# Designs tried in a protein design run: designed miniproteins, single chains, continued (3). Part 36

Each design is a single chain, and the fold is of that chain. pLDDT is the mean over its residues in the fold that is shown.

## One batch from the design tools (miniprotein)

Design m9229
Fold by ESMFold2-Fast:
Structure m9229 (fold): chain A 83 residues (1-83)
Amino acid sequence: DKEELENIKKGIKEVEKLKAELAASESVAPEDLEALKIGEEVARLEEARINKDWEKFEELAKKFAKVGKTPEESVKKLLEEVK
């Protein structure tokens, strides 16, 4: 899973860079910026899952639920399924 972890880290860096570039753009729609934030949070969740850092995974899943409007019950179910 080292390759999977490295790919996720690269993806996170690419999303961070793209998010910063688009945030500086006057032409970016708020919906597009929000989608990038959700994507970054999902990538962070996958990194925590691969590292088996369940505390961090739970924290990130709760943040994802607030940003992505995912019901809290769905977040709890997801956390249980990936443990």
Scores: mean pLDDT 63

Design m9230
Fold by ESMFold2-Fast:
Structure m9230 (fold): chain A 97 residues (1-97)
Amino acid sequence: MITPQEVEDTKAGLRALVDDLAALSPEAAQLVNERIRPKVDELIELGNPTVLASLILALSVLLVTARKHPDKLDPQEVVDEALRLIEEAIKRAKELS
């Protein structure tokens, strides 16, 4: 049911969302580059489109929530939450392989 184009678009969407997380603050950018980008690359290599789509939804909700309260934003907490979601997605992708 999922086309190769939809898989490619999903991978691009996930990378764009990671870039948006990095754009929240300079501290978030450093943490995202150090801790999140390598794990996202691992997940993209696994290529499970259902897991990628679910993660995009979860990260989109996290990003919207963070942007609503920028004065109360802890970049470390947001990045730690994003990393937990990505690690869970990697685990699911491996279980489905």
Scores: mean pLDDT 81

Design m9231
Fold by ESMFold2-Fast:
Structure m9231 (fold): chain A 67 residues (1-67)
Amino acid sequence: PVIKIELKTDSTRASDVVEKAKELAKSNPGNTTVLVADVQTASGRTRVTVTADDKGNILDVEGVGLE
C-alpha cells in the first residue's frame, strides 16, 4: 500500500524533507510513503516529493536543487 503525506514545514533544505520521509516511512511498516513538502530555497518556494519504503530507503526524490 502507498500512503501520501503532505508535510507543512518552514524548511529551507530538501535534505530536511528527505530525513522526515525516512522517519515517517519507518513509522508506517508495510507501506510505501510519499511525502510532499514546500521548501523555501534561495530561488523561491519549491515543491519537493520524496518516496521511501518502510525500511527508510529513499526510492525517489523530485524537486529543484537536490544534488
Scores: mean pLDDT 74

Design m9232
Fold by ESMFold2-Fast:
Structure m9232 (fold): chain A 76 residues (1-76)
Amino acid sequence: ELTLESLAEHISKATGIPFSTAYKLVSEAVKLFEEGESQEEVLKKTRERLRKEGYSEEQIETAVFLLGVYLDQLAS
């Protein structure tokens, strides 16, 4: 999706996380949210995944913030 691609590009540019990783992350998160997981649970799983992949706390928090804003818009 164009919107998911744009979000992944913004996350990649803001954090230095590769676009392919950011895109997969966003796609999985949106899928879980649409399948009925709470925003809080989706963001928690996203933090855990990025931490396991070795990203810094600053990268994780920035990516999760941007994803959270997108999920808020999707829920509206």
Scores: mean pLDDT 83

Design m9233
Fold by ESMFold2-Fast:
Structure m9233 (fold): chain A 80 residues (1-80)
Amino acid sequence: MSDEELKEEILNLKEAAKELLEDVKSGKLSPLVAVSAAGLLKAALEFTYSLASEELKKEMEEVVKEGLELAKETMELAKK
């Protein structure tokens, strides 16, 4: 994939993680589904980031960190 495609995928995965957290907070998802989905989003985000150039990694570092934090929050909420 090009860096442009990787950047769009990283942004899309962050938005998906944000929406997943919102769905968990609103009680729309079971805890098991929420943990599974958050784990998959985390893995996808990490994998996509690993494919990025050094320049894109520096540009997207904060976006990736935010996405991973959203996935972590989802997993922590699901354990309540």
Scores: mean pLDDT 82

Design m9234
Fold by ESMFold2-Fast:
Structure m9234 (fold): chain A 61 residues (1-61)
Amino acid sequence: SKTQREIERLKVIRDLLEIAIAVDEELLPNLTPEEQAKVKKVIEQARKRIAELEEKIKALS
């Protein structure tokens, strides 16, 4: 169904964001303090977006 395709799309986006966060977290210790601050903000925004995606998935499921 169209709904199932949208759920699968949202799940893919969520999974890609989780992979990106994991990569960024592994890189953090090797970055400068200025770079770490920027990357931490990216991780925070990605975490927020994942939470929003999970709520949408629940609403459609």
Scores: mean pLDDT 89

Design m9235
Fold by ESMFold2-Fast:
Structure m9235 (fold): chain A 89 residues (1-89)
Amino acid sequence: SMEEIGKKLKEELLKIPGVSNVSVEVEGDRVVVSATLDDGTPVRVVIEKKDGKYYVEVRVGRRRRTGEADTEEGAINLAVELVKELLAE
């Protein structure tokens, strides 16, 4: 469910050092997870279910990555990976 995706994303993002203020908003087939880095930079993860697929968008400040997954677990894992990639840059 979108609620389960949001809950798991919040748990995974809170494990990343420097990430805080994690909030989750579920709106139909879309979940938005927002957080803040220690320097005040916003983090935003959007997962939307459309046509049996999960579309993932991650933003860290002005930087953006997107992807897609066929499963709920795949979407969560992809979102966390993309956040970590943007944080390493």
Scores: mean pLDDT 87

Design m9236
Fold by ESMFold2-Fast:
Structure m9236 (fold): chain A 71 residues (1-71)
Amino acid sequence: MEEAIELLKKAIEAIKNGDFDKAISYVQEAIEKSKNPEAQLLLEAAIRAIKNGDYDRAIFALKQAIEVLEK
């Protein structure tokens, strides 16, 4: 769980830095490590948002996934 949360924090920073390919890689790794179905749906939504250029929506989804994983 902690490892997945750290990956998502790195993904948010990558988005803020314009490194979208790296952000997608971090989110994909977090999906593989997080066995939480609710978080996985948010992470898949974040990847789609990044690919669509909707970076604010992507960051929002990643923050929601972090909250789900911190419980």
Scores: mean pLDDT 84

Design m9237
Fold by ESMFold2-Fast:
Structure m9237 (fold): chain A 106 residues (1-106)
Amino acid sequence: MQPRGGFDPALTAAFEAALRPVLEKSGITEIEFAPDAEVELVRPGDRVVVEFELLNKETGEVIARYRLEFTADEAGVAAFAQALEAMLKEHPEAGKIRLTRVRRAP
């Protein structure tokens, strides 16, 4: 499976490390891309927009939609993970995250 190129490998590793404990605490078992997801190439230091949906673990229905902006660096990735943890605490029924957009902010 080719890695879906969007982030530098070092940023990808930092993103995975920051998100793993948040996803485990929240019971999120899967992150997927929507079939029509807009995914843009992101470079270190870019301002990034991520839009995503939280899906109910039992029904698969969309519970909530979120948009987060962060800088594509270690501090920005950590801030994103903290924001996601707060959102997931509001939705204990969430079992899946569906990414609908990953783009550079203008």
Scores: mean pLDDT 77

Design m9238
Fold by ESMFold2-Fast:
Structure m9238 (fold): chain A 88 residues (1-88)
Amino acid sequence: SKEELKELFLEYMRQIEKIAATLDPEAAERIRKVIKDFEEGKISLYEAYRRIQEIVEELIKKHSDNKEAIRKIELLTIKMQMILSQLE
C-alpha cells in the first residue's frame, strides 16, 4: 500500500537523521527540515529523496573516515530508492 511505503520512507529518513546527528549537527537539522516538509505535504516523495541524497553526498565527502556510519546511511538511501521504484 502507498501509505505503508510512505511510513517506511519516513522511518528511513529518521534513521539517517539519527546517524547524521552523530557526525554533523547542521546536516541533521537539514534532514529534520526535509522530514517536516514531507510530513506536512509541502514536498513530494521524489523531492524529499532528492534533498536527502544531496545532504548524504555532502556528509560522505566531509566524513569519509566514519566508514561504519557512511555504510549505514548508504544502505538506507538504497532502501529509499527501492520505495521510489515501487511508487513510480
Scores: mean pLDDT 88

Design m9239
Fold by ESMFold2-Fast:
Structure m9239 (fold): chain A 69 residues (1-69)
Amino acid sequence: PYVATGTGTADQANQGLAQATTYSGGGMSAASSLIDDTTVKSVGVDRYGALLGAAGMEAGGMTVTVSDL
């Protein structure tokens, strides 16, 4: 699966999760969750879904990497 992982402050992670969920159509294109207080993970249904999650996390101020697992 394609996965976007964002890291930042706890405030950035909360904002990044909200933005990742919104950008992915409420979770339709990617499933986004906090994996800890400062880290958000978006599992895309495809690469495009993961990139939408990544864009939302970056809008929240997070540093993001995208990988194919």
Scores: mean pLDDT 82

Design m9240
Fold by ESMFold2-Fast:
Formats: C-alpha cells, structure tokens, sequence
Structure m9240 (fold): chain A 100 residues (1-100)
C-alpha cells in the first residue's frame, strides 16, 4: 500500500478513537509507533514526524487519555523516532559509499 500522509494518519487516528473510546493505552501506543514507522519509511523529515507526534498527543489529551499514558506514549514514540532516524542515516552513509 502507498505510504499515508500525516493528514491521512491523523484522520484515521481520529476515526479509531471515535469508534474505540475504550481503547487501551497499549493499543494507542502500538498505533502511534506504527504511524511513526510509516512516516519515517515514507521519507518525512524529523521535524515533520515530531510535528505529527505533537498533533497526535494533543488529540489524545483532547479525548481524555490520562497524562501519564500520554507521557509514556510520547517517550516511546520519541525513542522509536531516534532509532529509525539513526538507521536511516546508516543506510544513507552506505549509499554514499556505493556512489563514489
């Protein structure tokens, strides 16, 4: 499937929360992590992915998700983003070596 835009991912997240008001923090964390992976794989910048994370966390707060759960989701999302960006940089360095 083609990569989703941040706008499409946000809309899907809004729809999911509306359909699943009892969704657990673990389920929400999994969905946020998947969205971060999809955006990094699609080539979005660190700034764009961080802006998306902030929009998602604001949506979770608006929907009444506890601050402790929001903070945990943020920590996991930021750690995942850092890991994925490091991997992307390693792949770019290997590509540069092949292009010389």
Amino acid sequence: APPLSPEELLARFEAYLAANPDASAAELRTLVQQAVRDLVEAGYSEEEVRAFIERLLALLRERGVPEADVAAIRTDAEALLASLLARREELLQEEKKRRE
Scores: mean pLDDT 80

Design m9241
Fold by ESMFold2-Fast:
Structure m9241 (fold): chain A 71 residues (1-71)
Amino acid sequence: MAVVTGGTADGSAGGLSAEQVARATEASRLVAEAVAGKMSLEELRARLRALGLADETIDSIVEGVRRSHAL
């Protein structure tokens, strides 16, 4: 299997790792910038994909921002 355990201790079962917290924080920052009109929804989608989020999660986030942006 293409599974490796080593290097960073951010793959812990249960609690959020520092990497997961950092990813969530970065995603929230990107959403805030998109809502403020500092980036397009297309750019937001690309940035969220670069963070490793699932397409379903990205679509949900982008839809929320799109609704806010359409106001």
Scores: mean pLDDT 72

Design m9242
Fold by ESMFold2-Fast:
Order: sequence, then C-alpha cells, then structure tokens
Structure m9242 (fold): chain A 72 residues (1-72)
Amino acid sequence: SEKRREIEEARRALAENPEELVETTGLSREELEMYIELAEYEVETGEKLPKPPADATREELLAYLREQYEKI
C-alpha cells in the first residue's frame, strides 16, 4: 500500500507542479511519467524490476528507463 500511495502522490505532483519536479529531479516530464509507469507495473503485476545503480549517471538512468519501459 505504501508503494501505491507513493505512485498516487507522484502522479498528483506531476499533474499539479510538473515544473517543480523537473527542476528538482533533473528529469523531463516524459521521463518522470516513465518512472511512474514502471512503479505502477511493479505494483499491478507483483513483479520486481531491476534497479539502477545508486550512483547511476543521468545517461545510465535514462538507458535503464528505456530498457525497462519497452518490457511493460
């Protein structure tokens, strides 16, 4: 339920203050949407997607997002 709540809050924040999230995270609106959709996929299916390294660069994080998004 905590994951579901986090997803709902993220979607609300993206809808209400997208510019704030883009500036704070450094991710584009589209990239943030992909991140949320991956989290929703994990919650809906019960599957655990691989996580990016904690020290991942923006480029590595984007490659991870694209790869995982193609699978859902």
Scores: mean pLDDT 75

Design m9243
Fold by ESMFold2-Fast:
Structure m9243 (fold): chain A 87 residues (1-87)
Amino acid sequence: DIETLAEEAVKELNGEGAEVVVLRLVELLQHENEEVRKKAAAILQRVVPKLKPEKIPLLVEPLVELLKHEDVDVRTAAVLILKQIID
């Protein structure tokens, strides 16, 4: 359940596990399996509105780097998540 995974990710990202969860979700956005990439993007889109402001910079830098990725789907996911952060 993506909602349950998003709730757990929010808890970790707002706590001490933030860096590990960010790295894992960014890795999953680049995964060879399309379904894994889609689930990671959906989790991040649900997580972003619930993040504490001080935790947002942990996502911004890795997502900006993904804008340079060769795969258009990876770049598109990064743009959509960054838009959630800006909005």
Scores: mean pLDDT 78

Design m9244
Fold by ESMFold2-Fast:
Structure m9244 (fold): chain A 71 residues (1-71)
Amino acid sequence: SAEAEALLEEARRLGEKAYELMGGTDELTPEVQALLIRALELETEAAILLGADAEALRARADAEIAEIRAA
């Protein structure tokens, strides 16, 4: 799906921006956390569009988002 591919490409760009803002550190500032969370949301939406289990993927994404916010 072209839509799923577009979401994955946007997620990739957000991930790259997050790592660039980290400047080689492991520090998850609020801005970096927001970018990583948005990338994960887009990846989850793309996977659902490609026929993956929506309930299972959303549950996993919620857990990963909670981990990012706790870091």
Scores: mean pLDDT 83

Design m9245
Fold by ESMFold2-Fast:
Structure m9245 (fold): chain A 98 residues (1-98)
Amino acid sequence: MAEEVARLGEELTERVEAAVKAGLGELARVAEEIAEMARRDPRMLPAVAEAARKAAELTEPRVSSYFTGAAVAALRGDAEGAVQNLREAARVARELAA
């Protein structure tokens, strides 16, 4: 399981990097996808933490704060906190993309 989660973390990190380059609308879509993944399987939280941390490094400060919150929650094993922060990141990113 650990090696599978590590591979997922790498894939999600690459998707986040591509989404940031594509724009805030695509980043919002990817954040929603990651939130749904965390909601369905909390065992994926380490992969979610890596992806959220990378998004926080690369995105706008207002959106970055929610990705930071998601990464911190995921690292603590707080699936609900991770999902809430990712949904907030997606919402703010969509508002800024409009």
Scores: mean pLDDT 87

Design m9246
Fold by ESMFold2-Fast:
Formats: sequence, structure tokens, C-alpha cells
Structure m9246 (fold): chain A 81 residues (1-81)
Amino acid sequence: DEAARLEQLAREAKLAYAYYIKLEEEDPAEAERIKAEFAAADEEERLALIRRLAKRAREEGITEEEADKLLEERRKESEKL
């Protein structure tokens, strides 16, 4: 089911970005490294990176609810700049 795969990918992308937001605060150097890796990556490499970061998010206890809050806060901060 393609719809189920897209939904899973959307959840993984959300967790990956939440993990990245936390890294920007806790380890800015690692966040910059990941950002550069993502920018240089092709589509398949980006999907692999998203899945890797989503796994890290889950291992560190980031919930989907926490991810939603982090993304909303980042969106508001971006609008102020």
C-alpha cells in the first residue's frame, strides 16, 4: 500500500527533523555536518538519512507529540526572521 508507505515516511521525516532541531541546540557542529550531508545527498541518500535520524529520535525518546511541538516552534521562529 503506497499510501501507508507515504504516511510512514511522513512520520519518519517529522521525527528526523525534530531530532535535527534538538541537535542544533545541543550540538551545533553535528547539526551543521548533517545539514551539509543532506544538501550533498541524492534522493535515495536523503531518504536513508531521514530514516537514520528518525531511528535516533526514537532511541532518544522523542515522541511524535514532542516532534509536533518542536516543528511548530521552529516554524514560528522562522516566521520572525
Scores: mean pLDDT 81

Design m9247
Fold by ESMFold2-Fast:
Structure m9247 (fold): chain A 61 residues (1-61)
Amino acid sequence: SLVDRLRALVERARTASEEELNEIVREMGALYASASDEERAAMGPLLDEFTRVVEERAREL
C-alpha cells in the first residue's frame, strides 16, 4: 500500500547517506503527488514522522 511505501521511506531515511536522503525526499514527493485525497489523509501522521526523521538525519550529515 501507499502507507507501507511511506513507512519504508521513513525507515530508510534513519540511516541514509546525504545522497540517499536527497533521493528519498524526491521519492516521497512523487509518492505524495500521485496519492488520492483519501491516501493523503491516511499519510498525515507518517508524513509528520518522515519530516522529523529527515530533519534529524540532515543535521547529522
Scores: mean pLDDT 81

Design m9248
Fold by ESMFold2-Fast:
Structure m9248 (fold): chain A 69 residues (1-69)
Amino acid sequence: SMMEKIKEITEELTKEGLELLKKGKSLDEVHQHIFERVNELVREGRLTLEEGLEAAARAVKEVEKYYKE
């Protein structure tokens, strides 16, 4: 389903973002990575634009929970 697909992509992007934070990357670099990754998936036709934007927004929110701004 659409929701399962968004959830799976969100979880993968969140894991990638947290790994980058552990490697000492900034929050800005993590956000850039998430958006670039989503853009690639949309270009490949693996996500619609709407699905990609939702997955990116959710992944950013999840990463921010583990980081104080």
Scores: mean pLDDT 84

Design m9249
Fold by ESMFold2-Fast:
Structure m9249 (fold): chain A 77 residues (1-77)
Amino acid sequence: MESLRREALSQAEIGLWYFEGVLAGLEQYKEEAQRTYETVVKLAREIGLDVLKENLETPEEAIQQLNRLIETLHSLE
């Protein structure tokens, strides 16, 4: 559980970085952002957190979802 929680946090922070890059016009990050988000959704489910929306339409929505997960993980001290 602890190692999976740390992995989820790490992947969520990486996902944020990729989606911020997409928002800045770096289209080359789009595929990595999507893959990272899918990994975060999987990890969140493994640790019992059903807080992420699967179907994202915008990078802004993805950033919102990832920030919410990061805040939740930090609250689980």
Scores: mean pLDDT 79

Design m9250
Fold by ESMFold2-Fast:
Order: sequence, then structure tokens, then C-alpha cells
Structure m9250 (fold): chain A 79 residues (1-79)
Amino acid sequence: SLDKVREAVRKEAEELLKKLTPEQAAAFNSGLLGGIASKDPEEARKLMEEALASVDVTPEQRELGRKAIEAAVKAVEES
């Protein structure tokens, strides 16, 4: 289920999203959801990495973002 994939990705991204501004969180979350909706692991990775690159985050927050992207790409591959 796409909703289960979204929930799993949300849990992995939760720490990062709490540390972002509302605008940054909305941009990154939009990229994650767009990637998941593509159902193509390659397109998902591209969209999510572009979303992460668009936000001004610390190195620690970027590492959390990469973990969220990896979880999302894996979930798309397993769907």
C-alpha cells in the first residue's frame, strides 16, 4: 500500500522534519511524496535528492535526510 510506504518514510524523516522551518519541511516532504508516487526507484531517488539539496540544512540534518531517502527508495523497490 502506498499509504504504508508514506507512513514508513514519515517515521524515518520525522526527526529531520521537526528541525526544519515549516517552509523547508513542506518542500522536503513534497519531494518525498512525489518520489514515492513515481513508483520508479530511480526517479524517486532523483526527486528526493533534489528536494534535500533545495533546503539549507546542517550536515547532521542532511544525514537524516539521506536516511529518509534510502528508506523511501527501498520501499518503492519493494512495492
Scores: mean pLDDT 73

Design m9251
Fold by ESMFold2-Fast:
Structure m9251 (fold): chain A 84 residues (1-84)
Amino acid sequence: MDQRRQAARDRLAQATQEAVQAYLDVGDVDRAQQVEQLGRQASQGTEIDMLRMGSYLQHLGGRLKKEYEEKKKKEEELKKLLLS
């Protein structure tokens, strides 16, 4: 039983879901669909493909979440200016 392959698949699935959600949170549906397709293709590949794609999508998702938080902070500042 290859526990490493299962762990790689689970990590890929999690990273794919997080990256998809991050793109949806910024309204980029086309890129969300593309990321989902990339994750699905990698899940059918080798363990190395799953690990590489999982790492890439995890970094991508983390970066998008940071950019979203920065945009949200700017919107909160703009709301404060509009309500004054």
Scores: mean pLDDT 79

Design m9252
Fold by ESMFold2-Fast:
Order: C-alpha cells, then structure tokens, then sequence
Structure m9252 (fold): chain A 58 residues (1-58)
C-alpha cells in the first residue's frame, strides 16, 4: 500500500539522520511520485529513496 511504502521511506530517512523538515519533504516527494507513477515497484521506490538520501547527506 502507499502508506506502507511511505512508512518505510520515513524510517529510512530517520535512520540516515535527516531532519524532520527533510523527512517531511522526502515523504511528500515520494507520495507525489507514487501517484504519478503507480507502475513503479516498492523495490524501485525504496532504491531511488536510498540514492536521494545519500545525495542529501553530502
């Protein structure tokens, strides 16, 4: 479900040490992407999320 994926995204961002503002922004972006691209698998969304978290932590 959308909420299950978004919960996993939030937990990944929290574990990576992102701020609350960064976490909320990331969750909003992922929610938008899921609604625009319902063809994407959970694995693809989580992989893209990990890449974005790595970029944000530079």
Amino acid sequence: SEQSILDKVRKLALSAGLSQEEIDDLVSIVRFVLRQRPDLTEEQVIAATRDLITYLKQ
Scores: mean pLDDT 85

Design m9253
Fold by ESMFold2-Fast:
Structure m9253 (fold): chain A 70 residues (1-70)
Amino acid sequence: DDARVQALLDEMGRRMREVVETAPSIMEAQEGLGRLAAETFAAIDTRSPAEREAVKQQILRLVSEAMESY
């Protein structure tokens, strides 16, 4: 369900913003973002290589956007 995947990605984006806003250093922000990305990817049930790659690219985009706002 694409809607379920998008909801998980939206939640991750919200949590990533909180990590960036509260992290005392860029290193701790990167560690927090990496943990959230790994947890979100593990929570998403991807059934095909194409779907898995699409989700991975969306996660990487969100991480990059969060880091740019730091």
Scores: mean pLDDT 75

Design m9254
Fold by ESMFold2-Fast:
Structure m9254 (fold): chain A 90 residues (1-90)
Amino acid sequence: MEEELERYAKEHPLATAVAAIEGQELLAAGASSEEAAELVLRLLRERLEELEEEFLKWAEKGKELVDKDSSSLTLEQKKNVFAYKVLEKL
C-alpha cells in the first residue's frame, strides 16, 4: 500500500494531491486512517486521469481567488487556491 502510494506521488503528483485532499477531508469528517488510505488508493487506481483534470480545474478557479481574504473562503475555494499555489511552484 505505502510503496504503491509513493509511486503514484512520484509519477502522478497532481492526481495524488487531489486524492490526498479527498482522504484528508474524509479524516476530518470522522473516518479512520485506513478508510482514508483506501479512498486515496481507489481514486488513484480508478480515476487517475480525472484527478489530474480536476487539479487543473481547481487551479484555474483558485487563480481568481488568490487575492481574496482566506478567512472569507469556503473549504472548496481554499482547495482551489491551494491547487493554484502548487501549480505555480511546479
Scores: mean pLDDT 79

Design m9255
Fold by ESMFold2-Fast:
Structure m9255 (fold): chain A 92 residues (1-92)
Amino acid sequence: TQELKKKLEEEREKSAKAYQEMLALLHEAGVPAEVQLELERLIANKDWEGLEALLREHFDPETAERLLELARLHYESREKAQAYLEQLRAIA
C-alpha cells in the first residue's frame, strides 16, 4: 500500500512538472490560444503524428521536439498514475 502510494505520488509529480514546463515553453513562444487548444485536443486523442506536424509548423525543430517529449511524458505519467490508483483500489 505505502509503496504504491509513493509510486502514484511520483508519477503525478512527473505529469505535473512536464505539463508546467510545456506551458512555460508555449507562453515563451507567444502562441495564440487557438494553437494551444488544438495542441491539447491532439494530446487528448493520442494523435502524436498530428501533434508533431502542428509543433513543427509553429516552432523551431528543437522546441518542437522538446514539446513533443513533454506531451508524451505528461500523458505516460498520467496513465501510470491511473494504473497505480486502480491497483490501490483493488487491494482495498
Scores: mean pLDDT 82

Design m9256
Fold by ESMFold2-Fast:
Structure m9256 (fold): chain A 70 residues (1-70)
Amino acid sequence: SDEELKAWVREALAQAGLTAEEEAIDLLVEKVGDDLEQLDRALVRLISRARGPVVTRELVEEALADFVPR
């Protein structure tokens, strides 16, 4: 039931020239929740720390280790 949320995340990353592993998207939603403002904040952090064209689960774990959704 998170299909629309995951599609939004994929599209936001695509606008930055990035793709993501399914496990990375799952972990992102798990850590941040479904608040689009918090997701945008987390995506900006992930995009700024991306070292290649694919956002991996490991990047999400490292970039968002200290991320608090509120």
Scores: mean pLDDT 80

Design m9257
Fold by ESMFold2-Fast:
Structure m9257 (fold): chain A 70 residues (1-70)
Amino acid sequence: SDDALRQAIRDGDPYAIGLAAKRAGDRLEQRGDLQTAADSYQHASSQFRRAGDLQSSEESQQRSQQLLQQ
């Protein structure tokens, strides 16, 4: 639930912070806020890497680069 995710973010869980940043990036991209979406995906990538989720980190970094490249 969103409440459980918010609590994990308050507790400093890097996976939860990464997931929230990825979801924010998804919403910003759908709105056409591409620069802010790229920044959110980059933040998600860093947090997923900190959590040890290298696959999600790489996917978020690739999405950020795609938005900034075109």
Scores: mean pLDDT 86

Design m9258
Fold by ESMFold2-Fast:
Formats: C-alpha cells, sequence, structure tokens
Structure m9258 (fold): chain A 75 residues (1-75)
C-alpha cells in the first residue's frame, strides 16, 4: 500500500539521519568514511525495495571535519 511505502521511506530517512549524527560526532576519519558508506548503502537498498521512489544522498566532509548532507526524495 502507499501508506506502507511511505512508512518504509520514513524509516530509511530516520536511519540515515541517525548515521549522519554519528558521523558528525566522530573524530575518526576512518569511522566517518565507514558511516558515510553505510548511509549510501541504506539509500541504495531503499531504492531497490521502492523502485517508484528515488532517494539521493550527497555527503560532504569539510576540512574541519564537519559533515553536511543533502537528501532528496522523488517519486
Amino acid sequence: SEEEKKQKIKEALLKIGELLVKARNSTDPEEQERLIEEIKKLADEANKELPDYKITVEVEVRDDGKVFATITVEK
């Protein structure tokens, strides 16, 4: 159902958000990279499960270690 699809999108976005917070709070560049890879994997898995939706996550790590992300959801 459309409600179930919306719930799955919401759950994916919440998990991505949690990982972004962890990446932002990490002082280890290797851990930040691992968390960013997991974020991209979650977006890819959501896109495979919900082909009518497109979730795009772009992540930038700046020289000061700050992590920024742009998340776009299209149908």
Scores: mean pLDDT 81

Design m9259
Fold by ESMFold2-Fast:
Structure m9259 (fold): chain A 63 residues (1-63)
Amino acid sequence: MLYEILDEEFLKKAKEILGTDKDLFTAKEVYEAAKKLFPEAKKLSEEELIKALLDAGLIKKVE
């Protein structure tokens, strides 16, 4: 499963954290980037965080 980051600030910082310029991310990559940017993300599992980001419209599922 791949995800597109829709929030431009999150996308920019995720690329910096992961050392990449790609536009599609795995759930693990999104989770690792989010934990470094949002301290509250560390309280959630990978699955819970991905669901929260999808519900908030910050990412979308691409397959």
Scores: mean pLDDT 82

Design m9260
Fold by ESMFold2-Fast:
Structure m9260 (fold): chain A 65 residues (1-65)
Amino acid sequence: HMEKYKADLEKRKELFEKYATPEMKQEAQRFLDELTKHVPKEVAEDVVLDGLYLEIKAREIKKKR
């Protein structure tokens, strides 16, 4: 459903902005730029956000350690 998808996407973006380091943001931008050479920007953004969400979650676990 569109409403639930938008809420989840917004949540992932908030997590990225809160926990991503400048280095992660730079790498994300580089990866996005590379992907947009091969796929539409909208698809590339969705893929990048999914990958970054998993990395941020892994880093949260490491921080607590």
Scores: mean pLDDT 67

Design m9261
Fold by ESMFold2-Fast:
Structure m9261 (fold): chain A 78 residues (1-78)
Amino acid sequence: MPLTPEEQAALDFITKKNKENNYAGVDKAELKKKFGEKTDAILESLKKKGLIEDIDENKIVDAIGYGMHLIEEGVAKL
């Protein structure tokens, strides 16, 4: 599925931030500061494509990286 330049930039930003913060999630307010009024539409499109998910009401992760992180954390905490 082709991403718009804005969707690709948002996905890249979310992926980078989650790698930096150990998948604690990216605050929706931080995303709105970076991407403006289009943020909600971009996030909805990325969620429909299965590329991001919510971990709580205000925190967003990339789906692939977060899934891998949960597997690694589950093994590490055994």
Scores: mean pLDDT 76

Design m9262
Fold by ESMFold2-Fast:
Structure m9262 (fold): chain A 119 residues (1-119)
Amino acid sequence: EEEIKKRLPELIDILKNSKDPQEILRAATEIARLLETHPFELFKDYLDEIIEALKKAAKHPDPEVRRSAAIALAYVAFYTGNKELAELALEVLRGDVDSYTLPIVTGLIGLLKDPEKYK
């Protein structure tokens, strides 16, 4: 909880304003880790800013930045049921499937196949 409140605003700022691909990569990777390891409730106050920042990072020229941003977007999509974010994450991760991303890709495909949420 205290980690999220202190670190998350710094990470969002880096994603939005940094010109350094390595800083952006580290920020996206840390957001994905925090989303994976902490209750989603802790992110609700930052959700719109996280989504905006991660969508920007998912379009970055560096494939490592896009991959980390897409992993974080996948977790947001799982928590919110947001099909647009699931599709964006899947497009990025589809080209880079390994043992870590395979369960994430499988989960995204499952989310997108739900006819109720696809409408």
Scores: mean pLDDT 80

Design m9263
Fold by ESMFold2-Fast:
Structure m9263 (fold): chain A 69 residues (1-69)
Amino acid sequence: DSALDAVFARYDRDGDGRLSAAEFRAALASLGLSAAQQDRYVQRYMGSDGRFSRTRARAAFRDARAARA
């Protein structure tokens, strides 16, 4: 989904293919998720390094869009 790729790219400022927790929360907020929903997604999709890979972030964004439908 090009829209989800655009959201990831917007917040991946260094191009490392990883988002911080703050960047991930901001991306979820742009998709219309509440703070409580953002906290649940952070806990569910965070990697062991405290980062969100492109694959994990795209899965989370897809799930977030489905939760709004």
Scores: mean pLDDT 77

Design m9264
Fold by ESMFold2-Fast:
Structure m9264 (fold): chain A 88 residues (1-88)
Amino acid sequence: LEEFEKFVKEVEEEIKRLEELIEENPEEALRRAEELKKEVKEKEEKALKEGLVPGTPEALKEFKETFQKLLERLERVIEEARRVLEER
């Protein structure tokens, strides 16, 4: 749990940096957001496969919802970066 809470916090901080980077360098923001999205997906899959999530249905739901929110935020960054690039 503590390890995943730290990972989630680090990803949220990186997403915030990427949101700021979109106006300065949308190409880099897009590339980094796509890489981070892949890392988040891999981390979720690994945690589920290795049984690192607490075995209660409630804990599993919370874990999946947390990672879904991270992926949704990253998808918004990707979409916005692509939009900025198309307008240039």
Scores: mean pLDDT 80

